# Designed miniproteins, single chains, continued (4): the designs that were tried, part 16

Each design is a single chain, and the fold is of that chain. pLDDT is the mean over its residues in the fold that is shown.

## One batch from the design tools (miniprotein)

Design m12555
Fold by ESMFold2-Fast:
Structure m12555 (fold): chain A 70 residues (1-70)
Amino acid sequence: SLKEKAEELLKRIDEIEPNLTEEERKLAEEARELVEEALKYYEKGDELKALILLLAAGGIVYLVERRLKR
């Protein structure tokens, strides 16, 4: 479900957060805001907007995680 994907992204953000630079923390915070907005649209029944926001958040998290694995 979309809610499960949102919870997974929030968990991934929490897991990477202790190892982030200040600039990366700002990106992680932006991703967290996108997840929160996605959940808000999901609650309103706008599943498509929620999905788009969640994909955007996921993209940010993926890029930050990839940088950490260097």
Scores: mean pLDDT 83

Design m12556
Fold by ESMFold2-Fast:
Structure m12556 (fold): chain A 57 residues (1-57)
Amino acid sequence: MPLYRVVDPSLSPALAAAGIRAGDVLTPAQIAEILGLPDPALAVRLAEREGIIERVE
């Protein structure tokens, strides 16, 4: 299962309100739940496009 590191949580009001910090590692399901999106793959794509998260490789 891919993991994602939070780069800048201030770019997402939902992540900031959830107390997520830069350097936190999240699953796609956690990102979807925090962003209120039904599809984990979509939530990851949107957060990555916004520069909020990066894939842990």
Scores: mean pLDDT 81

Design m12557
Fold by ESMFold2-Fast:
Structure m12557 (fold): chain A 69 residues (1-69)
Amino acid sequence: SKEEELLKVRKEVHELLDKGDNEGAIKLVEEALKKFPDDKLLKELLEVLKKYRGLNAEEIQRLGTLERI
């Protein structure tokens, strides 16, 4: 389901950011957007990841973006 795919994306983004792999997290969200191109929350997450390069998963989660995906 879409919910299961989005939950998986959120978990993998968190893991990549914990490893310091911000570019990997961006690529993962871009791949998810190919499958769900009209999803506004994925688009918002991608913009946040690109704007706030260097933030870890905890810092991005505090912005509420990961909770909204």
Scores: mean pLDDT 73

Design m12558
Fold by ESMFold2-Fast:
Structure m12558 (fold): chain A 58 residues (1-58)
Amino acid sequence: MEEEKRRKEAIELAKRLYDALKAQGVSPEEAIEMVRRALRALGFSDELVEEAVKEVTK
């Protein structure tokens, strides 16, 4: 994927996963850690992962 699409996809996935985890009763701190791990497992760079996490926690 292009860089722009990758950034958008990372943010979208982070938001969806974070919201789903919170709905399941996961704490915000744990949800953020799980989001980071999931995005890294999907092959997103650490920089994109950090940006996605910032977007979710704004």
Scores: mean pLDDT 80

Design m12560
Fold by ESMFold2-Fast:
Structure m12560 (fold): chain A 98 residues (1-98)
Amino acid sequence: MNELRTLAMSLLYHGDTVGRGAEALGGTEVGRRLRSSAHQVVNYVLNGDLEGLREAARELAETAEKVAELFEKAGDEVGAELARKVKELAEQVVRLAE
């Protein structure tokens, strides 16, 4: 439980930062989706909905990979690495919510 909350808060912080970066590169829809999905992960952790949490975290991981590809195309290696870190944290949430 404490680990899920810690991961969710980390995902919210990094997801918001990375999502805003994607929006700045013209990835407005994917950036907003990443930020929205990160917020949903926090909401599901807070209300104890593990099924919704698994689905939201899987969607967040997929969206984070798309954001990483966007940063790679823009030549932003640091942004791509941060987006993949968001994906890794989201995958950890999926495992802990099983």
Scores: mean pLDDT 85

Design m12561
Fold by ESMFold2-Fast:
Structure m12561 (fold): chain A 95 residues (1-95)
Amino acid sequence: VSEEDLQRDVARSMALIRYAVVKIAADKGSKDTLLKSADKEAEQSKKAKAEGKDILAQSYELFSEAYRAAAAGDKEKAYELAKKASELYIKSQEE
């Protein structure tokens, strides 16, 4: 197994964990907790963008949007955004 294959497997696992966390938070989180999570993801996006990691920054921004959608009660949009964010996270680890 190549190191690149192991790195992709780790990235996929992390993406799945983050997706699962958004789903759980959307079902059980308070609006305040969801918005706090959105702010943290937006901060990570800014840091990644400052480091020139554009795809990683896009992933964090979509996770932020997913938490904001969940806080608004739009679970379907939150799940869709979290899925897109997870796909971008995996892609960012291939850079």
Scores: mean pLDDT 77

Design m12562
Fold by ESMFold2-Fast:
Structure m12562 (fold): chain A 83 residues (1-83)
Amino acid sequence: SEEAELRDLIALEAARFAARLAALGVPLEVRRRVVSTFSSAAMGLSLEEAQRLIAEVEEILAELAASGDWEAAVRRVEELAEK
């Protein structure tokens, strides 16, 4: 079902997101909060909308990898999830 596909996609992408934030030095408490916020937001979306959210998060993570400013990147992900 689309719901099962969405759940599997979110589980995979949340795990990958958490690992990337850990590699970039984001503190555990902040990683847990922002990944939880992302997962909750994505679960409220259609599969297509969730894929778009994932693409936008990937762009933010690419900018973080270039700048090192994880505090700004985390804020942007949280703001994106609130829309």
Scores: mean pLDDT 82

Design m12563
Fold by ESMFold2-Fast:
Structure m12563 (fold): chain A 57 residues (1-57)
Amino acid sequence: AAEQAALDASGARGTEAVNRLKQAREDYEKGTATPEQRRLVELLERSQAGADELAAK
């Protein structure tokens, strides 16, 4: 039941998603990524391959 707080999930999801994307990438590059962050980075690269390319420019 992840939709218990749709309003809160929307705000938290937006902010948290952006924040964890940045943190996961930085931690991943530094090798200090947590198991959750490593998994997130893999999913992120797979799902947002194009977005990652844009970031690299």
Scores: mean pLDDT 63

Design m12564
Fold by ESMFold2-Fast:
Structure m12564 (fold): chain A 98 residues (1-98)
Amino acid sequence: AAERAEEAARRAEAAAREGETPEAAAAGRAAESAARAARAAAARGDEEAARRAAEAAEAAAAHAEAAAEAESAERAVGGALGALGSAVDAGLAGGTPA
């Protein structure tokens, strides 16, 4: 249970870094909190609490991954359009070869 929660927290953190959204970041923090709770419960022998905390961490990780995936798709499109816009702006500003 604790190991699953820790793995879920790592996935949520990775997703939060890629997505860079407040939602992904919040889900990442929630997964970390759940992983800590799972470890604490396991340390005191509360197997039921450890399992519930692991499930919470996995749910938070799935949410972070979904949020990051949606944002990543939007950033890919925005990044391509931004790069094109920057190239056009440079050309219009006299950035052509001397």
Scores: mean pLDDT 66

Design m12565
Fold by ESMFold2-Fast:
Parts: C-alpha cells; sequence; structure tokens
Structure m12565 (fold): chain A 65 residues (1-65)
C-alpha cells in the first residue's frame, strides 16, 4: 500500500505526473485495487490526458462491478 499512499500524497501536493507513476506502481503490485485506478483516472483528467483517464475509469468500474 505504500505506493498508493505516496501517490495520494503527491496528488495533494499538485505533483500530478509523479502521482501517476506511483498509482501505476500500486496497480502493478495489486491489479485489483480499484481505488488506484479511480485516483489514476482523476490525476490523468487533471493533466488533460482524457483518453487515458477514461480508460482508467472504465477499469475501476469493471473492478467494482
Amino acid sequence: MENYEKGVELYKQGRYEEAVEYFKKAIEENPDLAEAYQNLATVLAKLGRLEEAIEAFKKAQDLLG
């Protein structure tokens, strides 16, 4: 969970590109962590990466049912 927690910390600091990297690491460690996909989607949307954000939102939806 440290990578996920670090991603959240970076997001709160406005360090969006770094937050993306840590959420991706969290997903690599736990591919079923829906919260990491949700936060990844939010950060990607703030960065204007809308296509990638939509993909992450869809994955989070799939995991949550």
Scores: mean pLDDT 84

Design m12566
Fold by ESMFold2-Fast:
Structure m12566 (fold): chain A 87 residues (1-87)
Amino acid sequence: EEERKREASRLASLASAYYIRSVGARVEAELVEKQGEKKAEELKEDEEKVKKIKEEKKKEVEKLEKEAKENLEKGEEYKKKADELEE
């Protein structure tokens, strides 16, 4: 029983860590998007530079959104395993 509780606590801690990483990646994606918009506005007279910045920032945001989704899925999996052990 005590070992099962320790394992459940360990899995719950892992779930929390992955959930925090997921939230962090989403916040970072939002900041990258806002920074890209600001820089595009500053360079709006140069269509090629604006296009390059938009493409680079879109790629960075997509990578961060994928990382957020993967971390959320892992967090939910570990949370489910922890909950099953607490029974």
Scores: mean pLDDT 82

Design m12567
Fold by ESMFold2-Fast:
Structure m12567 (fold): chain A 59 residues (1-59)
Amino acid sequence: SAAEEEKEKKRLKELLKKSAEENRELAKKEKDPNKKALYLGIAEAMELFPKGLEAAEKL
């Protein structure tokens, strides 16, 4: 149902936001430049994915 799809989208966006925040925190604590870059890259991907979904929904 549309209500169930909306709940799943909301849950996915929340999980992606939390994952991005967690990877940002890991990056702050990481001393290895390569691992730090990896955590930041993952965080950026998690942040961009929900924005892409929102843009697609507006089309």
Scores: mean pLDDT 80

Design m12568
Fold by ESMFold2-Fast:
Structure m12568 (fold): chain A 68 residues (1-68)
Amino acid sequence: GVEEALRHFDEAVRAAEAGDLESARRHIREGLEALGRPDAARVVAAEMTDPETARSIARTLRRHLEER
Protein backbone atom coordinates (compact mmCIF):
# COMPACT_ATOMS: atom_id res chain seq x y z
CA GLY A 1 0.00 0.00 0.00
CA VAL A 2 0.93 3.66 0.39
CA GLU A 3 3.12 3.07 3.48
CA GLU A 4 5.08 0.34 1.66
CA ALA A 5 5.53 2.62 -1.37
CA LEU A 6 6.76 5.52 0.81
CA ARG A 7 9.35 3.21 2.40
CA HIS A 8 10.56 2.14 -1.04
CA PHE A 9 10.78 5.75 -2.26
CA ASP A 10 12.77 6.73 0.87
CA GLU A 11 15.21 3.89 0.14
CA ALA A 12 15.38 4.95 -3.53
CA VAL A 13 16.39 8.50 -2.51
CA ARG A 14 19.14 7.12 -0.24
CA ALA A 15 20.41 4.75 -2.95
CA ALA A 16 20.45 7.54 -5.56
CA GLU A 17 22.31 9.89 -3.18
CA ALA A 18 24.90 7.10 -2.73
CA GLY A 19 25.22 6.80 -6.54
CA ASP A 20 23.59 3.35 -6.57
CA LEU A 21 21.38 3.68 -9.64
CA GLU A 22 20.36 0.00 -9.76
CA SER A 23 19.09 -0.03 -6.15
CA ALA A 24 17.30 3.30 -6.71
CA ARG A 25 15.57 1.94 -9.84
CA ARG A 26 14.57 -1.28 -8.04
CA HIS A 27 13.03 0.59 -5.09
CA ILE A 28 11.12 3.00 -7.37
CA ARG A 29 9.72 0.04 -9.35
CA GLU A 30 8.76 -1.84 -6.15
CA GLY A 31 7.11 1.29 -4.73
CA LEU A 32 5.02 1.84 -7.85
CA GLU A 33 4.11 -1.87 -7.92
CA ALA A 34 3.01 -1.59 -4.26
CA LEU A 35 0.62 1.17 -5.45
CA GLY A 36 -0.76 -1.18 -8.15
CA ARG A 37 0.92 0.83 -10.93
CA PRO A 38 3.19 -1.59 -12.89
CA ASP A 39 2.67 0.43 -16.10
CA ALA A 40 3.98 3.55 -14.34
CA ALA A 41 6.93 1.49 -13.06
CA ARG A 42 7.82 0.53 -16.65
CA VAL A 43 7.60 4.13 -17.93
CA VAL A 44 9.61 5.57 -15.02
CA ALA A 45 12.35 2.94 -15.48
CA ALA A 46 12.92 4.28 -19.03
CA GLU A 47 13.57 7.78 -17.58
CA MET A 48 16.08 6.62 -14.93
CA THR A 49 19.44 6.74 -16.74
CA ASP A 50 21.44 8.37 -13.91
CA PRO A 51 21.28 8.74 -10.08
CA GLU A 52 20.27 12.42 -10.21
CA THR A 53 17.18 11.61 -12.31
CA ALA A 54 16.33 8.65 -10.05
CA ARG A 55 16.62 10.88 -6.95
CA SER A 56 14.35 13.53 -8.53
CA ILE A 57 11.74 10.90 -9.49
CA ALA A 58 11.79 9.26 -6.03
CA ARG A 59 11.37 12.63 -4.28
CA THR A 60 8.49 13.61 -6.57
CA LEU A 61 6.68 10.30 -6.01
CA ARG A 62 7.16 10.57 -2.23
CA ARG A 63 5.82 14.16 -2.24
CA HIS A 64 2.70 13.17 -4.20
CA LEU A 65 1.88 10.38 -1.72
CA GLU A 66 2.41 12.70 1.28
CA GLU A 67 0.03 15.30 -0.25
CA ARG A 68 -2.83 12.78 -0.56
Scores: mean pLDDT 78

Design m12569
Fold by ESMFold2-Fast:
Structure m12569 (fold): chain A 61 residues (1-61)
Amino acid sequence: SLAEARALFEEGLRAFDAKDYETALALFEQALAIYRELGADAGTLARVEFYIAAARAALAK
């Protein structure tokens, strides 16, 4: 559901703020998958994809 996707994204943001980038990335990718299946708007998808890219960049260092 959209509520589950939002909850996963919010949990991912908490992990990201805690600098737990591995957990954040996993949560953001789960949220993105649900949002894509449900046809979420481009802005929602772009926001989640932005944080996925940021978490990946943090892990690459």
Scores: mean pLDDT 87

Design m12570
Fold by ESMFold2-Fast:
Structure m12570 (fold): chain A 97 residues (1-97)
Amino acid sequence: SPEVLDAEIKLAFALIHLAVSKLAYERHKDKLTPEQYKKVEELIKKMEELVDRIQAIVDEARARGELTPEQRAEIDKLYEEIVKLSRELDKILNEAK
């Protein structure tokens, strides 16, 4: 199904955003204040939870061979939240010296 493939592509992009955020964190973690460190770890944890939710929807859609409009809307919303959290994380890391 083209709709299932689109969902798999969204999951791949979500995983890339998470991986890039984790790599950026590892490169900057020695420069973070304790408060910045805690905030970045909370953001990464939220991104991981959102990725897991997209994965679960994709796994269900693959098993059925069909993606519902509700599942597509949820994936799009979860993906936008991941992008927002990634940008917030980047802002914190750029403020660290």
Scores: mean pLDDT 89

Design m12571
Fold by ESMFold2-Fast:
Structure m12571 (fold): chain A 59 residues (1-59)
Amino acid sequence: MKEKLQRAAENLEKVAESYRKIAEDLEKQGKTKGADIARRMVEAAEKAVENTKKLIEEL
């Protein structure tokens, strides 16, 4: 169980990293609305990582 949750957290961290890169690219192009959406996706993924790590601690 814990190993599966650890893998899920790792995958979510990779998703957050991908959206950070997308946000940076959009910011460089002046696409501020797109960059804002991508940053919200980073926040969602980071929150999911935090919740997954808390779930591991409760097992």
Scores: mean pLDDT 84

Design m12573
Fold by ESMFold2-Fast:
Structure m12573 (fold): chain A 79 residues (1-79)
Amino acid sequence: MSDKEQLESILKEIIKNSKDENVKKLAEKVLELVKTASEEAVKKALPYVEKAHEALVVNKDYKKAEEYLKKALEILEEG
């Protein structure tokens, strides 16, 4: 699986499993940016999306999930 496919898969899982509207909206924005992002930006964003998923699914920490998704968004917006 490519980094891009892995990132898209994790983001779709966050969107599906999130009960927090802010986390869901951020994950949707990150997912849209991944479609046009460079491989380098995707590679840099992937660890933050993985941490967001862990915070959400394992720890139920919506605030940490939002913080990690915002970091991923910043990386993808900057290219």
Scores: mean pLDDT 82

Design m12574
Fold by ESMFold2-Fast:
Structure m12574 (fold): chain A 70 residues (1-70)
Amino acid sequence: SMEELIKKFKEIGDKILELAETLPEEEREKVLKKGRELHDKFVEAVNNNDLEEVKKIVEELEKLKEELEK
């Protein structure tokens, strides 16, 4: 559901922000820029009630989190 996807986006986003605080400045800036781009796309997709696009954005955000956990 859309509500579950919104919750998941917030939970993953919060973890990315926590992980970004541990990074060197240059790497942190790149992560925050990518996060902002995904957030902008997420807001647009939610406003359009585009469930498929929201799912894709959540998957992209999860991949970003997984890259930071390595």
Scores: mean pLDDT 85

Design m12575
Fold by ESMFold2-Fast:
Structure m12575 (fold): chain A 56 residues (1-56)
Amino acid sequence: MTVSVGVEQAPGESDEETLARARAALEAAGAVVTDVFVLENPLTGRRFGIAIGEPA
């Protein structure tokens, strides 16, 4: 079963920091992270770190 989590990038946060928070959140939920990526809304500039994984 695939699980995912998204976290919104904080002001002044790098993409790497946002992805690390997404990864940590999914791992804290008991999943093994298999992929991480950033999604951006080009009109608003809002960015989200997405982590995808499998339950451990």
Scores: mean pLDDT 80

Design m12576
Fold by ESMFold2-Fast:
Structure m12576 (fold): chain A 59 residues (1-59)
Amino acid sequence: SDLLARAEALLPLAPNEEARALLERSIAAGKDGDWETARRLFEEGLALMQAAHPEVFAE
């Protein structure tokens, strides 16, 4: 799926500022054309979200 659309959809669901910042940086990198960085930051954001609220991301 479109990484930017997924990151934007997850942004308001971020459980803490660190996860939110990673998703926001992923969106910024993608819009800047740096898809490699966008993908990496998105994965890091998801990992933090999963670690902070595993039951929210167990769906």
Scores: mean pLDDT 75

Design m12577
Fold by ESMFold2-Fast:
Structure m12577 (fold): chain A 71 residues (1-71)
Amino acid sequence: AKEHVEKALEAVEKGNLEEAIKHLKEAIKEMLSDPSISVGLVMRMLAALVSAYLGESEAAIETARAVLEEL
């Protein structure tokens, strides 16, 4: 999960929002399959994905970074 969040942040920094969305989706899938990760962290990562879809890149980065710190 951490690696995909890091790749998503890197993609946003490069202006590649489509690539960032793909990595956020992969991170969410891995988080859902990991029993050590809380539902709250998954929901926050979903919020980051929604922000990315809305073109709110700054909000997506801030939320994804906060989740990454707790992973």
Scores: mean pLDDT 78

Design m12578
Fold by ESMFold2-Fast:
Structure m12578 (fold): chain A 74 residues (1-74)
Amino acid sequence: AAEEAIRLAEEAIRAAEEGDAERAVRLSKQLAELTRDNPIAYTGAREAAEAAEEGDFEAAVRSLRAVKEVLQQM
C-alpha cells in the first residue's frame, strides 16, 4: 500500500539525515521493492540507496523526498 511505502520513505529520510548509512541503504532498498510497479519511485529509491552507500546523505535525502512526493500524489 502507498501508506507503507510513504512510511518507509520517511524512515529512510530520517536515517540519512542522521548519517546512518546501513539503515538508510536497507530502508531505501525495501522502499524500492515496494515501489517496483512505479518506475519513477523505484528509480528514486534505488538512487537513494546508492547515494547512501557512497555516504552522500544529502543526495539520498533529495531522492527520498522526491519518491515520497510521487507516492503522495497516487
Scores: mean pLDDT 85

Design m12579
Fold by ESMFold2-Fast:
Structure m12579 (fold): chain A 116 residues (1-116)
Amino acid sequence: HMLEFEVLAGGPLSKEALLRIIDKAVEGKRLSFEELDALRGPRVTLEELKEIEEYAKKKGINLIILDDRHPEVRERALAKLRELVETDPSAKVYLILVDATPETVARFEAAVRAAR
């Protein structure tokens, strides 16, 4: 049995957009393209990503952020993946792709399949 992954959003996302995406996910909803476009702003920073990951944890959401701009974000994504495989291998996991290529996503999915 594999972890279930759902992509919530992708692209050059702002902190405000990411927080709204998380709030909607808590309600079992998703932002429309119009709502996401209205939240256009400066692309999220490394420090803001840490705040967002902590916010998702407080909301009880399993969130993994893929961001090729920051190696430390990649390391946290892999660490969270390993934690979920070991503690809750049937968990629903939400993905946000801030600056991730299809190749990065495919490599992450391959790492999921390689993990027990």
Scores: mean pLDDT 76

Design m12580
Fold by ESMFold2-Fast:
Structure m12580 (fold): chain A 106 residues (1-106)
Amino acid sequence: KEAEVNELVSLGLIYYGQGDYEKAIEYFEKAIKLDPDSPRTPDLYANIGRAYYRLGDYEKAIEYYQKSLSLDPNDSDTYRRLSEIYRKMGDFDKAAEYEAKAKALE
């Protein structure tokens, strides 16, 4: 099970590195479905969020970053990513809120 998850994650990272964000998301989702209780699942949700961000789908990026934080609430990088997205969407109040949360964890 862990070996299969690692293979799917590796494929997702390879596709992400090639700029194929849709395939990256597909493989990260397969990894989560294979082992949803894995300690890696918060990081996989964050990787899916990053891929959606690269595709310009900010709503999906926010959704997956929030899923990551629901499992790992102390991830300062994910809070910084949410701040960046809200800034790009023109929601400066939310951007400032998430930036403050990220900074409090540093």
Scores: mean pLDDT 87

Design m12581
Fold by ESMFold2-Fast:
Structure m12581 (fold): chain A 67 residues (1-67)
Amino acid sequence: MSVEEIAQLIYDTFLSDEDPAAIANATPDSGVAKLIRQVLDLFNLPEEVKEQVFAEIQRIAREELAK
């Protein structure tokens, strides 16, 4: 499964009811950032891959805001 596929799966499954602006602008202390980190930890991904998936989730949120 690619970084893009994992990010889209997480976005659609866990983040679809969240404000895209909150995801795009997530700070480390935000509930959304904590939720994303918890989901990534469940998949036990390498740290580099976790960073790539988190960045891709924020990219998806920015594209939703641009629509």
Scores: mean pLDDT 80

Design m12582
Fold by ESMFold2-Fast:
Structure m12582 (fold): chain A 90 residues (1-90)
Amino acid sequence: MEELAKREEEALARLAEAVRAGDREAAAEALERLAEIAEEAAKASKDEEEKEALLRLAEALREAARAARAGAPVEEALRLALRPAAEALA
């Protein structure tokens, strides 16, 4: 899981940068990347509760990415998605 944790940190950093820049495409890409990481973590988990939480997180991240591409306020969508991501992946 060392590689997965590193990818998560990098994706979160890219997400924060995209929010500061107001770059909806970069934000959506970072959110999709985080969703992929959450899905991989869910597949690796042997804990059903953790797996369910990670899959819910992945779905929320994908919805946030879709909203960002559709022109929703990037900062608000990403702020809401980032809090559950940090909590579930800790």
Scores: mean pLDDT 73

Design m12583
Fold by ESMFold2-Fast:
Structure m12583 (fold): chain A 89 residues (1-89)
Amino acid sequence: MVDKEKREKINRASEILSKAKDAEDIEKAKEEIKKLGLEEGYIEIQTLAVSAALGIPLEEARRLVEEEDWETVERLEAEIEEEIKRFGA
């Protein structure tokens, strides 16, 4: 079913993103993902990454990714970094 194709897109997008070392490489990886038609896989990967990084439910993470609400994601990441810094070893 279509679900298998989506999983394959996720795996391929993940492999492309895993080769990125910095923000510039990530931008190039996003461009390659769009050219290969793997955008749906990219959205799912970003949703999982945002959910894991911020400790929020997948539904909320998906909304942020789909709406491209990167300002909220960046703010929440900064809050987590400050928290880690406060408790840091």
Scores: mean pLDDT 72

Design m12584
Fold by ESMFold2-Fast:
Structure m12584 (fold): chain A 62 residues (1-62)
Amino acid sequence: MTRRAVSVKLTPQADGTVRIDVVEAEITETPEGTYIKSRWEERTVPLDQAAAAIAEARARAA
């Protein structure tokens, strides 16, 4: 059975931008064991665009 998990971390920066760190994990469970594949994505966006970037990351997880 395969499950996805998404973690989003936001770091406001002094220049008025936000750093967005997204980690997507694909977790496959079998009777023989659990296998995890992870993917990292790092973006820096203006603060006013942070909400749209978060929504995009969530849409990929759904």
Scores: mean pLDDT 74

Design m12585
Fold by ESMFold2-Fast:
Structure m12585 (fold): chain A 61 residues (1-61)
Amino acid sequence: SDADRTAIHSAANRAARDAYETTLAELLKTVSPEEAEQIANQVGAQAARQAIQDRQQQLQQ
């Protein structure tokens, strides 16, 4: 349903943003801004995938 799709999308976006921001803030203490952003983007993407999987599993119950 549209509601389920919206819930999955919202969960993924929140997880990605939060993981990206937290990782970026920590990495900027030790690595270049370019390297920090690259790693933070990868961590955010992984968090989004996990959130999608978790929400899809919840909706199938």
Scores: mean pLDDT 83

Design m12586
Fold by ESMFold2-Fast:
Structure m12586 (fold): chain A 62 residues (1-62)
Amino acid sequence: KESELTFEAEVLYALGLIYASLGMYEKALELLRESRRLAEEAGDEKLAREAEEEIRRLEARM
């Protein structure tokens, strides 16, 4: 499945992981939450779940 929303969600997910690795947790959470929202709207349940898992990991560290 290729849609603009799915691609955008994947890019935001990747950027969220990069910011998290840099210790920029607030920015990482913003990007991951937007990724989850777009993945849910696109029907990409796998990506939405992966984004939710990363959000939970970061929130547990903050």
Scores: mean pLDDT 82

Design m12587
Fold by ESMFold2-Fast:
Structure m12587 (fold): chain A 131 residues (1-131)
Amino acid sequence: MLMSAREILALIKDPSTSSAEKLAAIREATQPSASVETRYTALVALRSADLSDADIPDAVELLLKATSDEDEAVRLAAVEALTDLAPRLSKEEQQRVLEHLREFLEENPDASEEVKRAVEEAIRLLEEHLA
């Protein structure tokens, strides 16, 4: 059975759970077969999961995929988490995230003002960090 939103939150808050185990649970919870509530909760929980630096590149790959989710709230949560985690990446990986977010705006001109504003803010922060 897929993990519930409650189960994922409990696992991420457990100090005995390793960074890799937290990331694996979030990956399971963000699968298309999981409910919107579970996918959203997993992405919000990722921001507070205190992941190790070694796991940040894999977390960012997961978040880049989540920006293409069918649910707008899930896409918004993914963009906000990318903004929080992307500065922990190398300059080359930060540039790749920046390019992905720019392409998102070009490919999604009909996205909501809230999503567009979040993506534009993420682009601004990444550009400032890379300058």
Scores: mean pLDDT 81

Design m12588
Fold by ESMFold2-Fast:
Structure m12588 (fold): chain A 65 residues (1-65)
Amino acid sequence: MLDLELAEAMALMLGSATGSIVSVEAEGGKLTVTIRIESEEDRRLAELIRKTAENLGVEIEIREA
């Protein structure tokens, strides 16, 4: 099942809380999240986003800014 809109909304919500997310793009069933990795906390956030998208059946790419 493809829940792209839900995955995008979750990524934006997490980005608003942490300030580490630079951009979120949803195109062609794929979610691309650009995140600034400066700490272990930022890496955990990237992993959380990835696992959430995978659980929702959304193709995901994490990019480091």
Scores: mean pLDDT 70

Design m12589
Fold by ESMFold2-Fast:
Structure m12589 (fold): chain A 74 residues (1-74)
Amino acid sequence: SEEEEKEIFENYKEIFTTLHHYSEEQAERAAKKFLDIMRIAKNREETRKEMEEQGNPISFDQYLLQRFIAALEL
């Protein structure tokens, strides 16, 4: 939903500003890119199967976030 996407966006923007000391603009761009990655991942067969096996979408989102942050730091 739009509300859910907004919540995810705000949460990740906060992570980028507090943990990575990004400016508001940098954090906003990073959070938007993260949402795009999540949308792409959800549309793939492998991600669908993984979500079904794990039974918890929140855990999968957290997993994606860690991989995204690792890519930004390296």
Scores: mean pLDDT 67

Design m12590
Fold by ESMFold2-Fast:
Structure m12590 (fold): chain A 66 residues (1-66)
Amino acid sequence: SKEEAEKLLAKAEELEALGEALIAAGREILENATNKEELLKGIGLILRGIGYIVEAELLKKKAEEL
């Protein structure tokens, strides 16, 4: 249905924006990292951000099938 597809696309847009924000934050932490803990924190944020972007793409694909 159109309504169901629109909801999935809206959620995908939210996850994509969140993922991009997390990657940007993680990159900034890595740029300023002076120890292993900070480096792992930055990497962790980037990986979470990538996960959200992947989830967004899967939701977009699901919306296309409706």
Scores: mean pLDDT 90

Design m12591
Fold by ESMFold2-Fast:
Structure m12591 (fold): chain A 88 residues (1-88)
Amino acid sequence: METYPVLVTFTADDGSVYTGDGTLTSTNGLKSPATVTGTFTNEETGETFKGTLNVTDLKKVSDNRYEGTGTLTFDDGTVKKGTVTIYV
């Protein structure tokens, strides 16, 4: 299993935006399926949450930027679906 320190921007289907920092874990390199565990901040409210982002369809867009879709699950049980941009 490989781990990478990452920065994340997650745009939920409801329009909320979360910026996160954490660790991306994958069994196949920088490919999906992958998970990001870390802290996510709601850009509008400034509230911070610990959570896990399950990433599907991870695509390389540039040398240090990946895009995909995913499901963000916070430690309180809140679940949001959306698009993700990952910086490695």
Scores: mean pLDDT 81

